# Designed miniproteins, single chains, continued (2): the designs that were tried, part 79

Each design is a single chain, and the fold is of that chain. pLDDT is the mean over its residues in the fold that is shown.

## One batch from the design tools (miniprotein)

Design m6735
Fold by ESMFold2-Fast:
Structure m6735 (fold): chain A 97 residues (1-97)
Amino acid sequence: YEKAREGGEEAALGGTLAAQSGVRDGTAYGTGGAIAGIGGQFQAEKRIESDREAGRSAYDGGLAAKHGARRSVPRSEEGERLGEEGARLGREAAEEA
């Protein structure tokens, strides 16, 4: 539960930072990451019967945020880090569920 929620939160933050970095491709990926991360956080907060889906949502959001941050100009190192952590936490939550 906590890992899925935290992963979603970090993915959403990473996606937001990637979106703010001002390149079209980076912004598109960042927005997708933020949306997926927020979805994972809300699913975890609503205590779905399985944390697996929430973890997968956070994982996908984290990867999208990381890719968006890498494509941003200037590169958002913070967004990349948060996206990567969100993906890691989401993956662990999905595997433990």
Scores: mean pLDDT 63

Design m6736
Fold by ESMFold2-Fast:
Structure m6736 (fold): chain A 100 residues (1-100)
Amino acid sequence: SAMEEKRKAFAENVELQIETLEWLVESMKLPEEVRKLVEEIIRLLRQAKRYAYEEKDFEKAKEALEKAREVANQLPDEYPGLRAFVLEVLEGAERQLEEL
């Protein structure tokens, strides 16, 4: 169904963004404290994917993305491009959830 295709598209997009964030952490050689924040964002993105794709719990998926945004806002000003990228990822995921 169209809804199943949209849920799959959401899950595939979130997985791609997780892979990109993991690559950025490794490539940028981020300090431990910044790495921990990005790892928490990745964990929350995985939760959002599971809630939306496996459990069809779009409210919990949205809550996970909102928590990820709170963590993203804790990223230090020394990495403005990283914060901007993470926020763009979260906004895109939130928009896809609104279509479900």
Scores: mean pLDDT 87

Design m6737
Fold by ESMFold2-Fast:
Structure m6737 (fold): chain A 65 residues (1-65)
Amino acid sequence: SLEQAKEEAALHQLIAFAERAPADRRAELMRRAWGIAREAVASSKDAAELAAQIERRLAELEREW
């Protein structure tokens, strides 16, 4: 389903981000990343749009750590 595809895309991006995040800041960064993912799910029409939106916003967040 569309909902399942969007959820899988979001989880995939969050897992990859968590693996790269520095251990001492992981909890803080994951809270912010989760917020980004939730907003992307609400604003995107499909999994491809969701993935592109999350990738862009997580890359911006990654520049700050």
Scores: mean pLDDT 81

Design m6738
Fold by ESMFold2-Fast:
Structure m6738 (fold): chain A 80 residues (1-80)
Amino acid sequence: SIDDQINQAMSQMDKLMQQLKQASQTDKSQAAKLIAEMEKLIDEMDVLSAKSKNTSVAVKLGSYATMARLYILMLKRELA
């Protein structure tokens, strides 16, 4: 279902954020690759949000994508 796809995307983003937190402390090259992967996943989440017929689910996904974008922005500034 679309809700299962949304849950999988959010779970994958959580894992990428945990990996990025560790990589940002030890390997800037790996951190850059993880940031690019997260940005691709955010684009996928925007598509899923547009397909959702459940307003509550769409709002949750949109909030999560916004939070992830802000986290990436902060890290890009720290890694510069």
Scores: mean pLDDT 77

Design m6739
Fold by ESMFold2-Fast:
Structure m6739 (fold): chain A 87 residues (1-87)
Amino acid sequence: DELKKFVEEKLEELKKELVEEGIVSEEAAEAIVLRLKYVIETLNLDKKQIEEAVEKAKKGVIDMYNDKDPEVQERLKKLPEEYKRLK
């Protein structure tokens, strides 16, 4: 399925960028990617909507990181815990 491959590629790219740039921890990046994948699959998004969702998520995380707000940083760290609680 071309769409599934496209989603995997975009999410892997996002995770790599967030972790390699030191923006978030590996666990936080994985939680962000898993949450976004869940949204994409649940809403049955097309390629354009997937690109927009990934870009929006990436920008949001980078904006939070650049502000260096301790409260925002704590939220990013707790994302893995929040996701585990959901499942």
Scores: mean pLDDT 72

Design m6740
Fold by ESMFold2-Fast:
Structure m6740 (fold): chain A 122 residues (1-122)
Amino acid sequence: DVKSLIEEALATLKELEKLLKEISEFVSTLNTPLSQSILDLINRALELIKEAQEALKAGDLEKALELLTEIISLVDGIIVKLRELKETASPEDQKKLDEFIERLEKQRDKLAEIRKRIQELL
């Protein structure tokens, strides 16, 4: 039902927010121009996550769908840049980046499925 889908979407966005904050903390220690680019994308995604949470709470599924589409696009961009960062990272940082990329891809796929289910309700 719609209520269960909204609750699932809110829970997924909260997990994504937590993960993006963890990635931000790690990436901020690396002090490269690519790190700053990743942080800028994360900050934009975090802003849109808050907007999407408010749209979902208000039952504005059309607005939520639009915001989820933009969040997924930003997450895809973050994944690409994390892979680029990995190419020049130490072996220890490469392992941590691989773990973040895998976790982020799983959250991205969950959001894509939720977005599809919301679209089917419209």
Scores: mean pLDDT 91

Design m6741
Fold by ESMFold2-Fast:
Order: sequence, then C-alpha cells, then structure tokens
Structure m6741 (fold): chain A 81 residues (1-81)
Amino acid sequence: GKKVAVVAKDEPELVRLAAEMFLSQPETEEVILIDAGSTDGTRELAKELAEKHEKVKFYEAEDMEEALEIAKKEKPDFLIV
C-alpha cells in the first residue's frame, strides 16, 4: 500500500481534504497527519481524524522544520506540504 504524509500549519481544509481524498483510495495504507504548531483548531481536527480512522496517524510538532523531519522519518510515498 501507499503511505501519505501531510504537513499542515493553520490549514484545516488541507487536512480535511487530504484525509477524505486518500482514505477513498484502496491503495492507501496510511495517512500521516503532522501538525506544525497550528493555533486555529487544525491540530484538534487532525487528532480527531486519527481517532476516527484506523489508517490515519497524528503527530504534533513545534514548527515546520520539526514536522518535515517527522515526515521524512516515516518514509512516505507522497509528502504534501
């Protein structure tokens, strides 16, 4: 299957649309949502998606640099920023 990592900061629509799109694909093994220090509810949305969907993982980061390092370590097939 395919692994997708999504790095977001203050972009709830990106998180919502990415989860919807990739969860609809049968080849998707895992969607990894990484929050880069959001303050607008994006982090809580990503956490809720991970709690509702077995294929979704959530990681929190302090900033974009840390979020990108987490994404790289996960070795995704696709990285969305």
Scores: mean pLDDT 85

Design m6742
Fold by ESMFold2-Fast:
Structure m6742 (fold): chain A 57 residues (1-57)
Amino acid sequence: SAAERRREQQELNREIAEKLREIGDKIDKGIKKSKEVLAQGGSKEEAYKALLEGIGS
């Protein structure tokens, strides 16, 4: 039925939104860690490592 198809679409949309949010959270963590390294006088190379570590967590 049309109602059942709408429920399936809403479920899929919710799952996609959740995964996109998770990716966004990881990117944000990486950016924050990178900024902390720079604020502490770290090198650009150390900041890049912190960025990748945050994204990978």
Scores: mean pLDDT 83

Design m6743
Fold by ESMFold2-Fast:
Structure m6743 (fold): chain A 64 residues (1-64)
Amino acid sequence: MLEEAEREIEERAVNGFVTALDVIEVAQKYLGVSRAEVLRELQALGKGTLSVEEAKELLRRLAA
């Protein structure tokens, strides 16, 4: 669920940042979204690393 996904992003964060791979794995595990769906959102951001807040916002969009 979204709240568990957001918690795992916080736990995975190093200096307040997570990798694109961390976001993909967390979204697949807790939200049941495909890797392809997460990659489309990540491509729109153009980033390999995301802040915890950017990652949480992306997860909220995927959960909607």
Scores: mean pLDDT 82

Design m6744
Fold by ESMFold2-Fast:
Structure m6744 (fold): chain A 99 residues (1-99)
Amino acid sequence: MSFEEKLNRLLELARPRVAELHAEAEADPSVTPAELIERVAEVLREVAASLPGLEARLERSADGKRLTVTIRDTETGSELRLTFDLETGEVVDGEIVLA
């Protein structure tokens, strides 16, 4: 299975859980962008851990303002890295590293 196929499977499994988190955030204005992104990142980490040949890491910046999600293919070493701004909830950087 290619890294792209593994990522597509991860997204398929994560999508309903992520949609539920977004719906909760829309219903509750006390949910911050940071809290939403942290919960979404944790869902991605849990789903990746449930799939053979994928691992995920979460890394917060030293100033606490950014969160990087790294999804790695353990067979190829290829990685997807997404960096989120925790103040805005926006993706500020995205990188695919093919091994």
Scores: mean pLDDT 82

Design m6745
Fold by ESMFold2-Fast:
Structure m6745 (fold): chain A 80 residues (1-80)
Amino acid sequence: MEEADKLLEEARKVMEEIKNAKTKDQIYEAMKRLVEIAKKAFELLKKHPDDPEVRKKYQEIFDLIDEAAKIAGEKLKELE
């Protein structure tokens, strides 16, 4: 599913932006984009809740978002 694949790629790019962030503002902006990705992923999941392949891809998206959020939190503490 092209939409799920695009969201996965966007989540990976945001994670890399967070890892490379040098200011708190860059991290906050990236976190806002993670929230948008999460909303889009939830919308797609609601359309295809019983498809195991779709559920697997959305779980990967959710796992990436969770990991990116943890990295963002750690980076914010370092930049303090």
Scores: mean pLDDT 80

Design m6746
Fold by ESMFold2-Fast:
Structure m6746 (fold): chain A 79 residues (1-79)
Amino acid sequence: SEKELREKVAKEVTKGMSKIQDYLEKGDLEGAKKVEKELEKKIRELIPDPELREKVIEAFRRSVEEIRRDVERRRKEKE
């Protein structure tokens, strides 16, 4: 089911994003990069439809950039 696949992907993305945010807040850029690569690979394996796959990866990359900007902003505001 497309709905079941989307829910599974959303759960994996949410967990991966949480880990990426935790690494970025700790200043572990290499840890964050590793989780990004692992999650992108998993998304590519989970989604057989190329169009849906690229849209999910694009959304994921955008979300990671948003977290990076938020973490950087919060660090600068506390200085």
Scores: mean pLDDT 80

Design m6747
Fold by ESMFold2-Fast:
Structure m6747 (fold): chain A 77 residues (1-77)
Amino acid sequence: MAEAEEAFAALLAKAETELERRAVEAMRELYEAYRAGRVTAEEIERAVAEVRARVDANRVDSREAVAEALLEAIRLA
C-alpha cells in the first residue's frame, strides 16, 4: 500500500503536463478501487491499455511507467 502510494507520488512529480498528471491520478483511483474490491485486475488491465492507446506519442515513456507501476502494485496485492 505505502509502496504503491510512493510510486504514484514519484510518477506525479515527473508528470510535466496536465494530461500526464490526470493519468497518474486516474491510475491511483483504479488501484484504490481494486483494493476495495470494486474492480477486478482484468478490468484494471483493460483500463491501462485504453489509457496507453490514448496517449500522445511524444510522451509514451512516462505513461508506460504509470501503467507498469499499477500492474506491479496489483501483483504485490
Scores: mean pLDDT 63

Design m6748
Fold by ESMFold2-Fast:
Structure m6748 (fold): chain A 77 residues (1-77)
Amino acid sequence: MEDIEEARFAGERASSLIVQGAILESQGDKEKAAELREQGEKILADALARSSPEGQAVAREVVEQGRKAAEKAKEAL
């Protein structure tokens, strides 16, 4: 139970960083965007390595929702 909550929280943090990175990239700040993406991907990878299969599914779902939100943000210009 606790590992699922940790995985969800880590997924939310990773998702936030990925969305912020996508917005910065669309604004032309490629260096800062790359740093945020690396940080988010590292948080996700560490969470997946420590999580149960249920926790992994939750973390992946949260990050996937974040990536979809990032694409919509890019479309909004």
Scores: mean pLDDT 78

Design m6749
Fold by ESMFold2-Fast:
Formats: C-alpha cells, structure tokens, sequence
Structure m6749 (fold): chain A 94 residues (1-94)
C-alpha cells in the first residue's frame, strides 16, 4: 500500500498514468499487470480522500479504456481483477 495522505491530485494522476501504461504494454508480464490493477483498486478504495477521487475522475476514461481489453485476457486472475476494478469504479462514479 502506498501512503496517499500526503499526495496531491497531480502526483496521484502521475501514479495512475504509470499504472495505465503498464496495463497497455503488451510486453509486460501478467504479474506486473496484476500489481497495477491492485494499485488502481486501492486508489478506488481510498476515493473518500478528495485528492484521490479528483485524480480518479480526471483519469477515468483512460483507466476504463486500459481495463476493458483485460476483460478478454487469457489469465483468469487478470480478468477477475479487471472485473473487480470496473465494478468498484462504477460504484464510485455512477
């Protein structure tokens, strides 16, 4: 877990974009993609923090576009984590 209490929306946005790049990289292994999905889910779980929520809202389209292809992924853990993340995002941003 990353300490989010002292991060600005700009710093959180950069962190989010780093995870998005991992998810979009065809050369990244499944374990690295799982770590990125878990990190994004932890951010969604911390959406009660207004800086975290703002950073997620600002990058929502990019997150969704990176995660949707993973719903068809051959690795069951990657697919399941992508479903969990999208469900959590829809609950926070209905």
Amino acid sequence: PIDLSHKTPEQLSELINNHIEVLKDENEDDETKLIALEALLELVKNSDNPNVKKALELNLTQIVNAVIPLLSHSNEDVKNQAVVLLSALLKVFP
Scores: mean pLDDT 84

Design m6750
Fold by ESMFold2-Fast:
Structure m6750 (fold): chain A 80 residues (1-80)
Amino acid sequence: SPKERFIEYLEEVIKREEEFAKTLPPDDAKKVQELIDKLRKILEEIRNATPEEFEKLMKEASKLIQELFKLRVDIKVKQA
């Protein structure tokens, strides 16, 4: 189902971002982990969501993924 595929996608995103966080200094790792924790909360909400709730939660998850992407770029620029 679309919901099951999205759950799998979020689990893969969370795993990759946790691996990335392990490579970072404590302050940067904390910032990444705060966004991961928010994604984990949304993932659990999605598991029991109605179709209408699922659409809203997908948008919230997508926003957090964009924030994670921006944070990764900012961190990588500091390393360059």
Scores: mean pLDDT 86

Design m6751
Fold by ESMFold2-Fast:
Structure m6751 (fold): chain A 97 residues (1-97)
Amino acid sequence: MTEEERMEKVEEMLEKLGVPEELREKIRKAVEEGMSFEEALLKALGYSEEEVEEFRELRRKAAEGDEEAQEKYTKMVKEIEEKMKELGLDLSIFYAP
């Protein structure tokens, strides 16, 4: 994926989620610095670099079949979803087939 294609997809996701303009700028900056959209969103929501790294590691371990990691990952995803909901983000796109 080119940098231009990547940024175009970021803009589409920002519009679909209904992200506030203040958070959009933070997400764009993080993506430009080489972060995935998900990692950029977590940073914009106030998660630390250590928490983002923990999320990445939990996702990897959960994918490998680690039941403890799956439980922790699911809990963290729910906490992220609640924080996004409090900020007025439309989460319906994550549940669309």
Scores: mean pLDDT 73

Design m6752
Fold by ESMFold2-Fast:
Structure m6752 (fold): chain A 59 residues (1-59)
Amino acid sequence: MKEHLQDELDELRKALAEIDSRTPEELAERYGMTVEEVERQREALRKAIDELQKKLEEL
């Protein structure tokens, strides 16, 4: 179980790092998304990372 959570955490961190490397406006233009969608995606990823991080610390 711990290994599965670590793998998911690593993948989410990788995705967040890519999103955080650019402004929301640049990501919206690059991927054909709205700025609101980009920001929502970032917040969802950060929340998921935080939740998985806490689960790993509890194990």
Scores: mean pLDDT 77

Design m6753
Fold by ESMFold2-Fast:
Structure m6753 (fold): chain A 91 residues (1-91)
Amino acid sequence: MEALREAVRKLIEGVLLISQQRFEEGRALIEEAIRIAEEISPEIGERMRELARRMLELAEQGFRDSKSLEEVLAELEALAEAWIREVEEEL
C-alpha cells in the first residue's frame, strides 16, 4: 500500500531530523507517519508507534557508536522494509 510506504518514509526522515537536533520538525513527521498508519487501522498505528521507538533507539545507538548518517539510514531502511513486508503479508 502506497500510504503505508509514504508513512514509513516520513518516519525515517523524522527520526533522522531528531538525530540532527531538529526536534520540532522530526516530531511532526513522526506524528504524521503514525496518523497515516492509524487511518489504515488502529493496530497498524500502534505497530508504527513501536517501529518509531525502535528506530529512535537504533539511530541514537548508531550515532553513539560513531556510525555515519549513510550507515544509520541504511539500517533504518532495512528495518522499515522488513516491517512493511510483515504488515503487508497480514493485510
Scores: mean pLDDT 84

Design m6754
Fold by ESMFold2-Fast:
Structure m6754 (fold): chain A 93 residues (1-93)
Amino acid sequence: MELVEEARKHIEAARQALDAGDYETALEHLRKAVDLAGQAMEEGYTEEARKVLEEVLDLAHRVSEATKDNLDLQIEAAVVEIHAAVGLVAAKR
């Protein structure tokens, strides 16, 4: 499924940005991965979307841990974590 493939590309880009200390770019890619995973769930690719959302939740948490001195990035990371967690709950139903 193209949506899942695009979400995985954004996950990989987010990992690279996180490793480079570019937390803003990492969060932008994670937000796109959440949106694509949501679309994939609507199309019936629930297991693939769930795996993407689990990776988003892990990476957003890592951004949060790395950015405790930056309130704006903390809020953005928390929003991404919440959206990924909500998607994971929906995927279990």
Scores: mean pLDDT 84

Design m6755
Fold by ESMFold2-Fast:
Structure m6755 (fold): chain A 75 residues (1-75)
Amino acid sequence: AAAEHRQYLAEHPAEFEEAFRAVAEAVGRPAELAERELALIRDLDFEGLLELVSEVSGKEPSEEARKKVEELKAA
């Protein structure tokens, strides 16, 4: 559930952040974008994360992506 993810991040922030940065680097994501995404994930701001993806891609979020955000917020 989303609450369990928030608890995990609170208990293991450094490990999660290190793993996230390592994955982002491996897939060629810019460091500043990875930091922005990480901050939104830390706050469980899935709407903000969806907006960031829209900003970076230059497109509106898909209906599928919006449904996933609602699913995560409900979990």
Scores: mean pLDDT 65

Design m6756
Fold by ESMFold2-Fast:
Structure m6756 (fold): chain A 71 residues (1-71)
Amino acid sequence: MRPSQLEIDAATVILAAAVLYATAKNAGDEESAQRARELLDRINALEKAGKLTPESVAQARAELRRIAAEM
């Protein structure tokens, strides 16, 4: 069994969002924590629906960068 590039990219975004969520929550930054959680929920919902695409992963990565920049 070998993960696809899409699966690797999605897993990387999920991990980064989870780390961002934990960091924001530990810092008491509820706004950034909420945004990171919503991003996690969205990408997980897309995976469950079979709608993960390179475009959706790229969009999630861009949103993750915006959240991190606002912390």
Scores: mean pLDDT 80

Design m6757
Fold by ESMFold2-Fast:
Structure m6757 (fold): chain A 99 residues (1-99)
Amino acid sequence: GSEELYEKALEYIEKAKELIKEGKFEEALKYVKEAIKLAIELLKQGDYEKALEVLEKVIEVLDELLSVVKDPKIKLEAEILRGLALILKGIAKLLLSRG
């Protein structure tokens, strides 16, 4: 159900935050990608409010990573994922306004 997807997304976001503190940026981005996938599944299930919350937290964790990352390849991937999260956030807000 949408609650299980939401709880799993929050777990992945917390893992990403801990990996960023450890300097494990590539591993952190793997968990960010999984959280984004779960946000898309929340959108598909009609839980736009939970999807929006997950996407906002994804943007926060990517902003944290971008503040410390020096590797240009990792920085570019994080910027792409942040852009994707912003687009999905816009979609979630649009769907919330219609239902």
Scores: mean pLDDT 91

Design m6758
Fold by ESMFold2-Fast:
Structure m6758 (fold): chain A 71 residues (1-71)
Amino acid sequence: SEEKKRIEELIQESLEVLKAPQPLSPEERKELEELLGKLYEMVKNPEKYSKEEYLEIANRAVEILLKAAGL
């Protein structure tokens, strides 16, 4: 599924950002780690999440990733 592929991409991008010593604040880093946990659960149990819940979690992860990229 397209949603599964996008979640897997967000997990990978999040892990790469978390390996960097900067640019995220400690608070943003913690939030990204918590979102990463939710993305893992969505891959494991996709039937437990609505499309709306997926988009909310994914959009927040993307926002933090864009900040990390200086965007």
Scores: mean pLDDT 79

Design m6759
Fold by ESMFold2-Fast:
Structure m6759 (fold): chain A 75 residues (1-75)
Amino acid sequence: KEQEILDKLGEISRKVSERLHELTEPGKRPSKEDLLEIYKWFIDELNKLKPEATPEIKKQLDISIKYLNEKIERL
């Protein structure tokens, strides 16, 4: 079960990195709206994992969600 959660987290992280990389490509300037969409999606996906997570993983997810919310507030 834990391995499944870690695999899902890895996939989510990969998708976020790919979307952020696309926004930072030459000739494109990231909009606040694009960043907000990515961060909100990331938070939503992390929240979906919390019910299945161990206490240790859940703490890590909560820290990540807090960090992303702080980034959103600064946009």
Scores: mean pLDDT 77

Design m6760
Fold by ESMFold2-Fast:
Structure m6760 (fold): chain A 90 residues (1-90)
Amino acid sequence: MLDKVKELLEKSKELLKKVEDMKKNKAPISEIKKLLQEAFDILLKAYEEAVELIEKSKDPEVKAQAEKLLAEVEELIAKLQKLADEVENE
């Protein structure tokens, strides 16, 4: 359902914002990595839900909305990977 994907995206955005704040404040790498893993698990679930909607939906409008949400999930995954790489190099 679109609402489920949106809920998971909002949770992921909140966690990534916390990661950015923790990184800025030089928090322990172990704590940052824990939040990154939690955000990644939520984004993977959002990805799966969006893909299922795209594949199974008979409504072109729902499919188009799910494709937009999938693109947003992919952008957040890319942002998460960049944050993880920056943390490992510090």
Scores: mean pLDDT 83

Design m6761
Fold by ESMFold2-Fast:
Structure m6761 (fold): chain A 68 residues (1-68)
Amino acid sequence: MPSHAERSAALRARLATLSPEEQRAVVEAGLRTALDAMDAGMPVEEAEALALDTMERRIAEVEARRRA
């Protein structure tokens, strides 16, 4: 299993290949996911994991669009 640090490093490397506008959209989606989860009563550490999963999914969508 990749560590949280490994996931975070990989995420940042992938984000760096996106445009500034795409990077901002990904980060905003992650932040909204974390805030909504915490508002629903989820612990901060679990909300952070959901935010990371959301950002990874959004990056994958952008990458797929760039490939034609």
Scores: mean pLDDT 80

Design m6762
Fold by ESMFold2-Fast:
Parts: sequence; structure tokens; C-alpha cells
Structure m6762 (fold): chain A 95 residues (1-95)
Amino acid sequence: MTPAEDARLARELADIFEKMSEYAEKGDREKAVELARKAQEFAEAHPDSGLARAVAIELRDLAEIAQTNPVEASKRARELADGLRAAADYLEAQA
């Protein structure tokens, strides 16, 4: 993928992770897990992206954590969203 395409993917994934963090924080485990699944499917649709591959590993763990520890899931989702936005800003600056 091009840097511009990776930046777009990163921003879309960041939005999903931010919503996951919000639902996990509210204790809505089912919605948090559903968003984790959606983000994983979205990342898997972009196998050419090294960023999507890295995110797929985190999504697998995050979906599991969201069911058992929503507070930890909320923290990790927020950290991933922040990291993805920073990566997108960096990639856009390089393009």
C-alpha cells in the first residue's frame, strides 16, 4: 500500500478503537467485541499493509480482554487509537 493509503487505514482503525474504548468503559462488552471484530475484518481486507498486520495481532488480544476486563480493554483501545493517529500524521507528512 502507499503511505497515503496506510494513513487512511490508520485513521479509520483509530476511529473504531476510540469507539471500542468508549463502549468498554461503559461496560458494554458486546458492542466492544463487535467493534473489535469489525476492525479485524477491516485490517484483514488490507493484507498488503504492514500496519494492518501489526494491528490484527492487537485486535485478537483486545477482543479477548474486552470480554474479561473492560477497563483494561478501554485503556488498550485508547492507546491503539492514539498510536494509529500519530502513525497516520507521520505517514501523511511523508507523502
Scores: mean pLDDT 76

Design m6763
Fold by ESMFold2-Fast:
Structure m6763 (fold): chain A 94 residues (1-94)
Amino acid sequence: SLSAESQKLFEQYMSDAKKLAKEYGYPESLGEKIAIQLTYLETGDEALLPLIKQSGGPVLDTLPTKIVLKAAVMKNKELLDQGEQRLQRIKEVS
């Protein structure tokens, strides 16, 4: 199951990603996919990988995702250090 850190970050990213998706005229379901993947990028919690697969694969190259990722990176700069390796892992399981 998800760690306490992953659960807290997922809830925060869900709120932020849904808001930004809506503001830019995208479906809130895209916000949910972004939130799951950003939580995995930050925590490395492998329990999130089945959720990413179920959500239809990688979305981190879309415009709404880039906006949310920029906001997330400003909030937690550790995403810059591990992001590329974890992005590759998302692609492997999608």
Scores: mean pLDDT 69

Design m6764
Fold by ESMFold2-Fast:
Structure m6764 (fold): chain A 89 residues (1-89)
Amino acid sequence: GTVTEAAGKATEYSSGVVLATATFQAPADAEFSLRDPATGATLRVISVQHYPSGQHTVLGIAETEELNAAMRERLAKGPLEVLLTVTSA
């Protein structure tokens, strides 16, 4: 199997939830995970959009309110990157 890492970005949504977004070219059977590189914590993948071009947009949120609050505080101080890991066969 092949493992690839890519940078995504985080944005505060209207509800105060930090939304992580990453777009990457991958096979349709690829698995995606998102993490906060500052803490190593995994983010919950809530959506994967598949495009005919083979691009995928992955959306994730913090698993806990404590992590969400910490990410929101960091985002207020500047751009926040998240790490996308793509695993394919």
Scores: mean pLDDT 82

Design m6765
Fold by ESMFold2-Fast:
Structure m6765 (fold): chain A 60 residues (1-60)
Amino acid sequence: IAKEVARLTGVSEEAAALTVRLIKEGATDEQIIEELQRRFGLSESGARFAVAATRMLLKQ
């Protein structure tokens, strides 16, 4: 899943793995977006896209 998220969103595999972990832990989208911006320097739009794509992949 993290590799698929990274491939689809263009974020690093580490950022994708963090996004998967935080979603599974029940973090809010805003918390995940802030964490991705802080740790990986993603734009707000890039972080939002990564969260949305990860949620879709986890629901499949």
Scores: mean pLDDT 79

Design m6766
Fold by ESMFold2-Fast:
Structure m6766 (fold): chain A 72 residues (1-72)
Amino acid sequence: GAMSEEAKREMKEVLDVGEALGRIGRGVGAVLRAMGVAFEAGLQGASDEEAAEAGLREAREELERLRRELEA
């Protein structure tokens, strides 16, 4: 038979959770990349301030990428 209304609602809930987890995963990835850039700058002899600025620049670029993904 056709899928019940209760099963349809449960399936939509699972899909909504999956989409939310995907968005969280992308956000976590962006933070880890920004931290990696700051760490790498530090390893290359950058000052704490220069490393922080490199990380913040990467974070801004990742936020712009996420913004464009949401607008597409």
Scores: mean pLDDT 69

Design m6767
Fold by ESMFold2-Fast:
Structure m6767 (fold): chain A 73 residues (1-73)
Amino acid sequence: KVLELRRQAEEERARGTPEGARRAAELLGQAYAIPLKEYIEENREEIENMDDAEASKKLTEYIKKKLEEEEAK
């Protein structure tokens, strides 16, 4: 889950070590890769019919929306 991966990343960053910082970045990458992949699969036909600029905008808006939903909780 995105929230759990973000929480783990914050814990790793709190260690204050280079290894912790590296692990935090890795976990954040995983956190947003999963929901993005799911969104792409769910909207595959629409995304494939878009140009690269439109697809990029749609995916960026999705990530922004997810971040806002996490904050609302």
Scores: mean pLDDT 69

Design m6768
Fold by ESMFold2-Fast:
Structure m6768 (fold): chain A 62 residues (1-62)
Amino acid sequence: MEITELEITDSATGIEANLKTLVAQSSEEEAKRIRERYGEAARQGPAAAAKTIAEEQARLKA
């Protein structure tokens, strides 16, 4: 099944919400690092940004 434009927009909103949660749950040093990495990944596109957030979530869980 194909992804709709609305679903893509919702995914972008979800990525930002996940970033906000990660920053809130992390120390100030980790929050800075996460934001910097996200900013760099976002320059490459939404898929790269999503992957970076997922990696940081996995790191936080570990």
Scores: mean pLDDT 69

Design m6769
Fold by ESMFold2-Fast:
Structure m6769 (fold): chain A 100 residues (1-100)
Amino acid sequence: MIPEDVLKKMEEDPNISKEDIEQFKKFIELYEKLTGKKLTKEEIENMYNALLAARKAVKAGKSKEEALKEVEPLLDKIKDPMLRGGARLWIEGLIDDLLS
């Protein structure tokens, strides 16, 4: 699922919660199960970077629109349109939950 070195970085990151890691694992499992494709380490790292950018933006008091502007260039590094779309929806949901 998540490469061990990436998982350790997420666990040590003060901006990333244990709940974020569990949701991230579920997202990866769901994507791999539905598509039959295994995510690459690069794709997982790009999703982690997008999640981290969203978390930092919300922590800094930015609006949903401002947070998404910071996330967009990181999501653009995800070349698979289906994975990119799924990650965007997941991150938007996370931002909505954090701002509610």
Scores: mean pLDDT 83

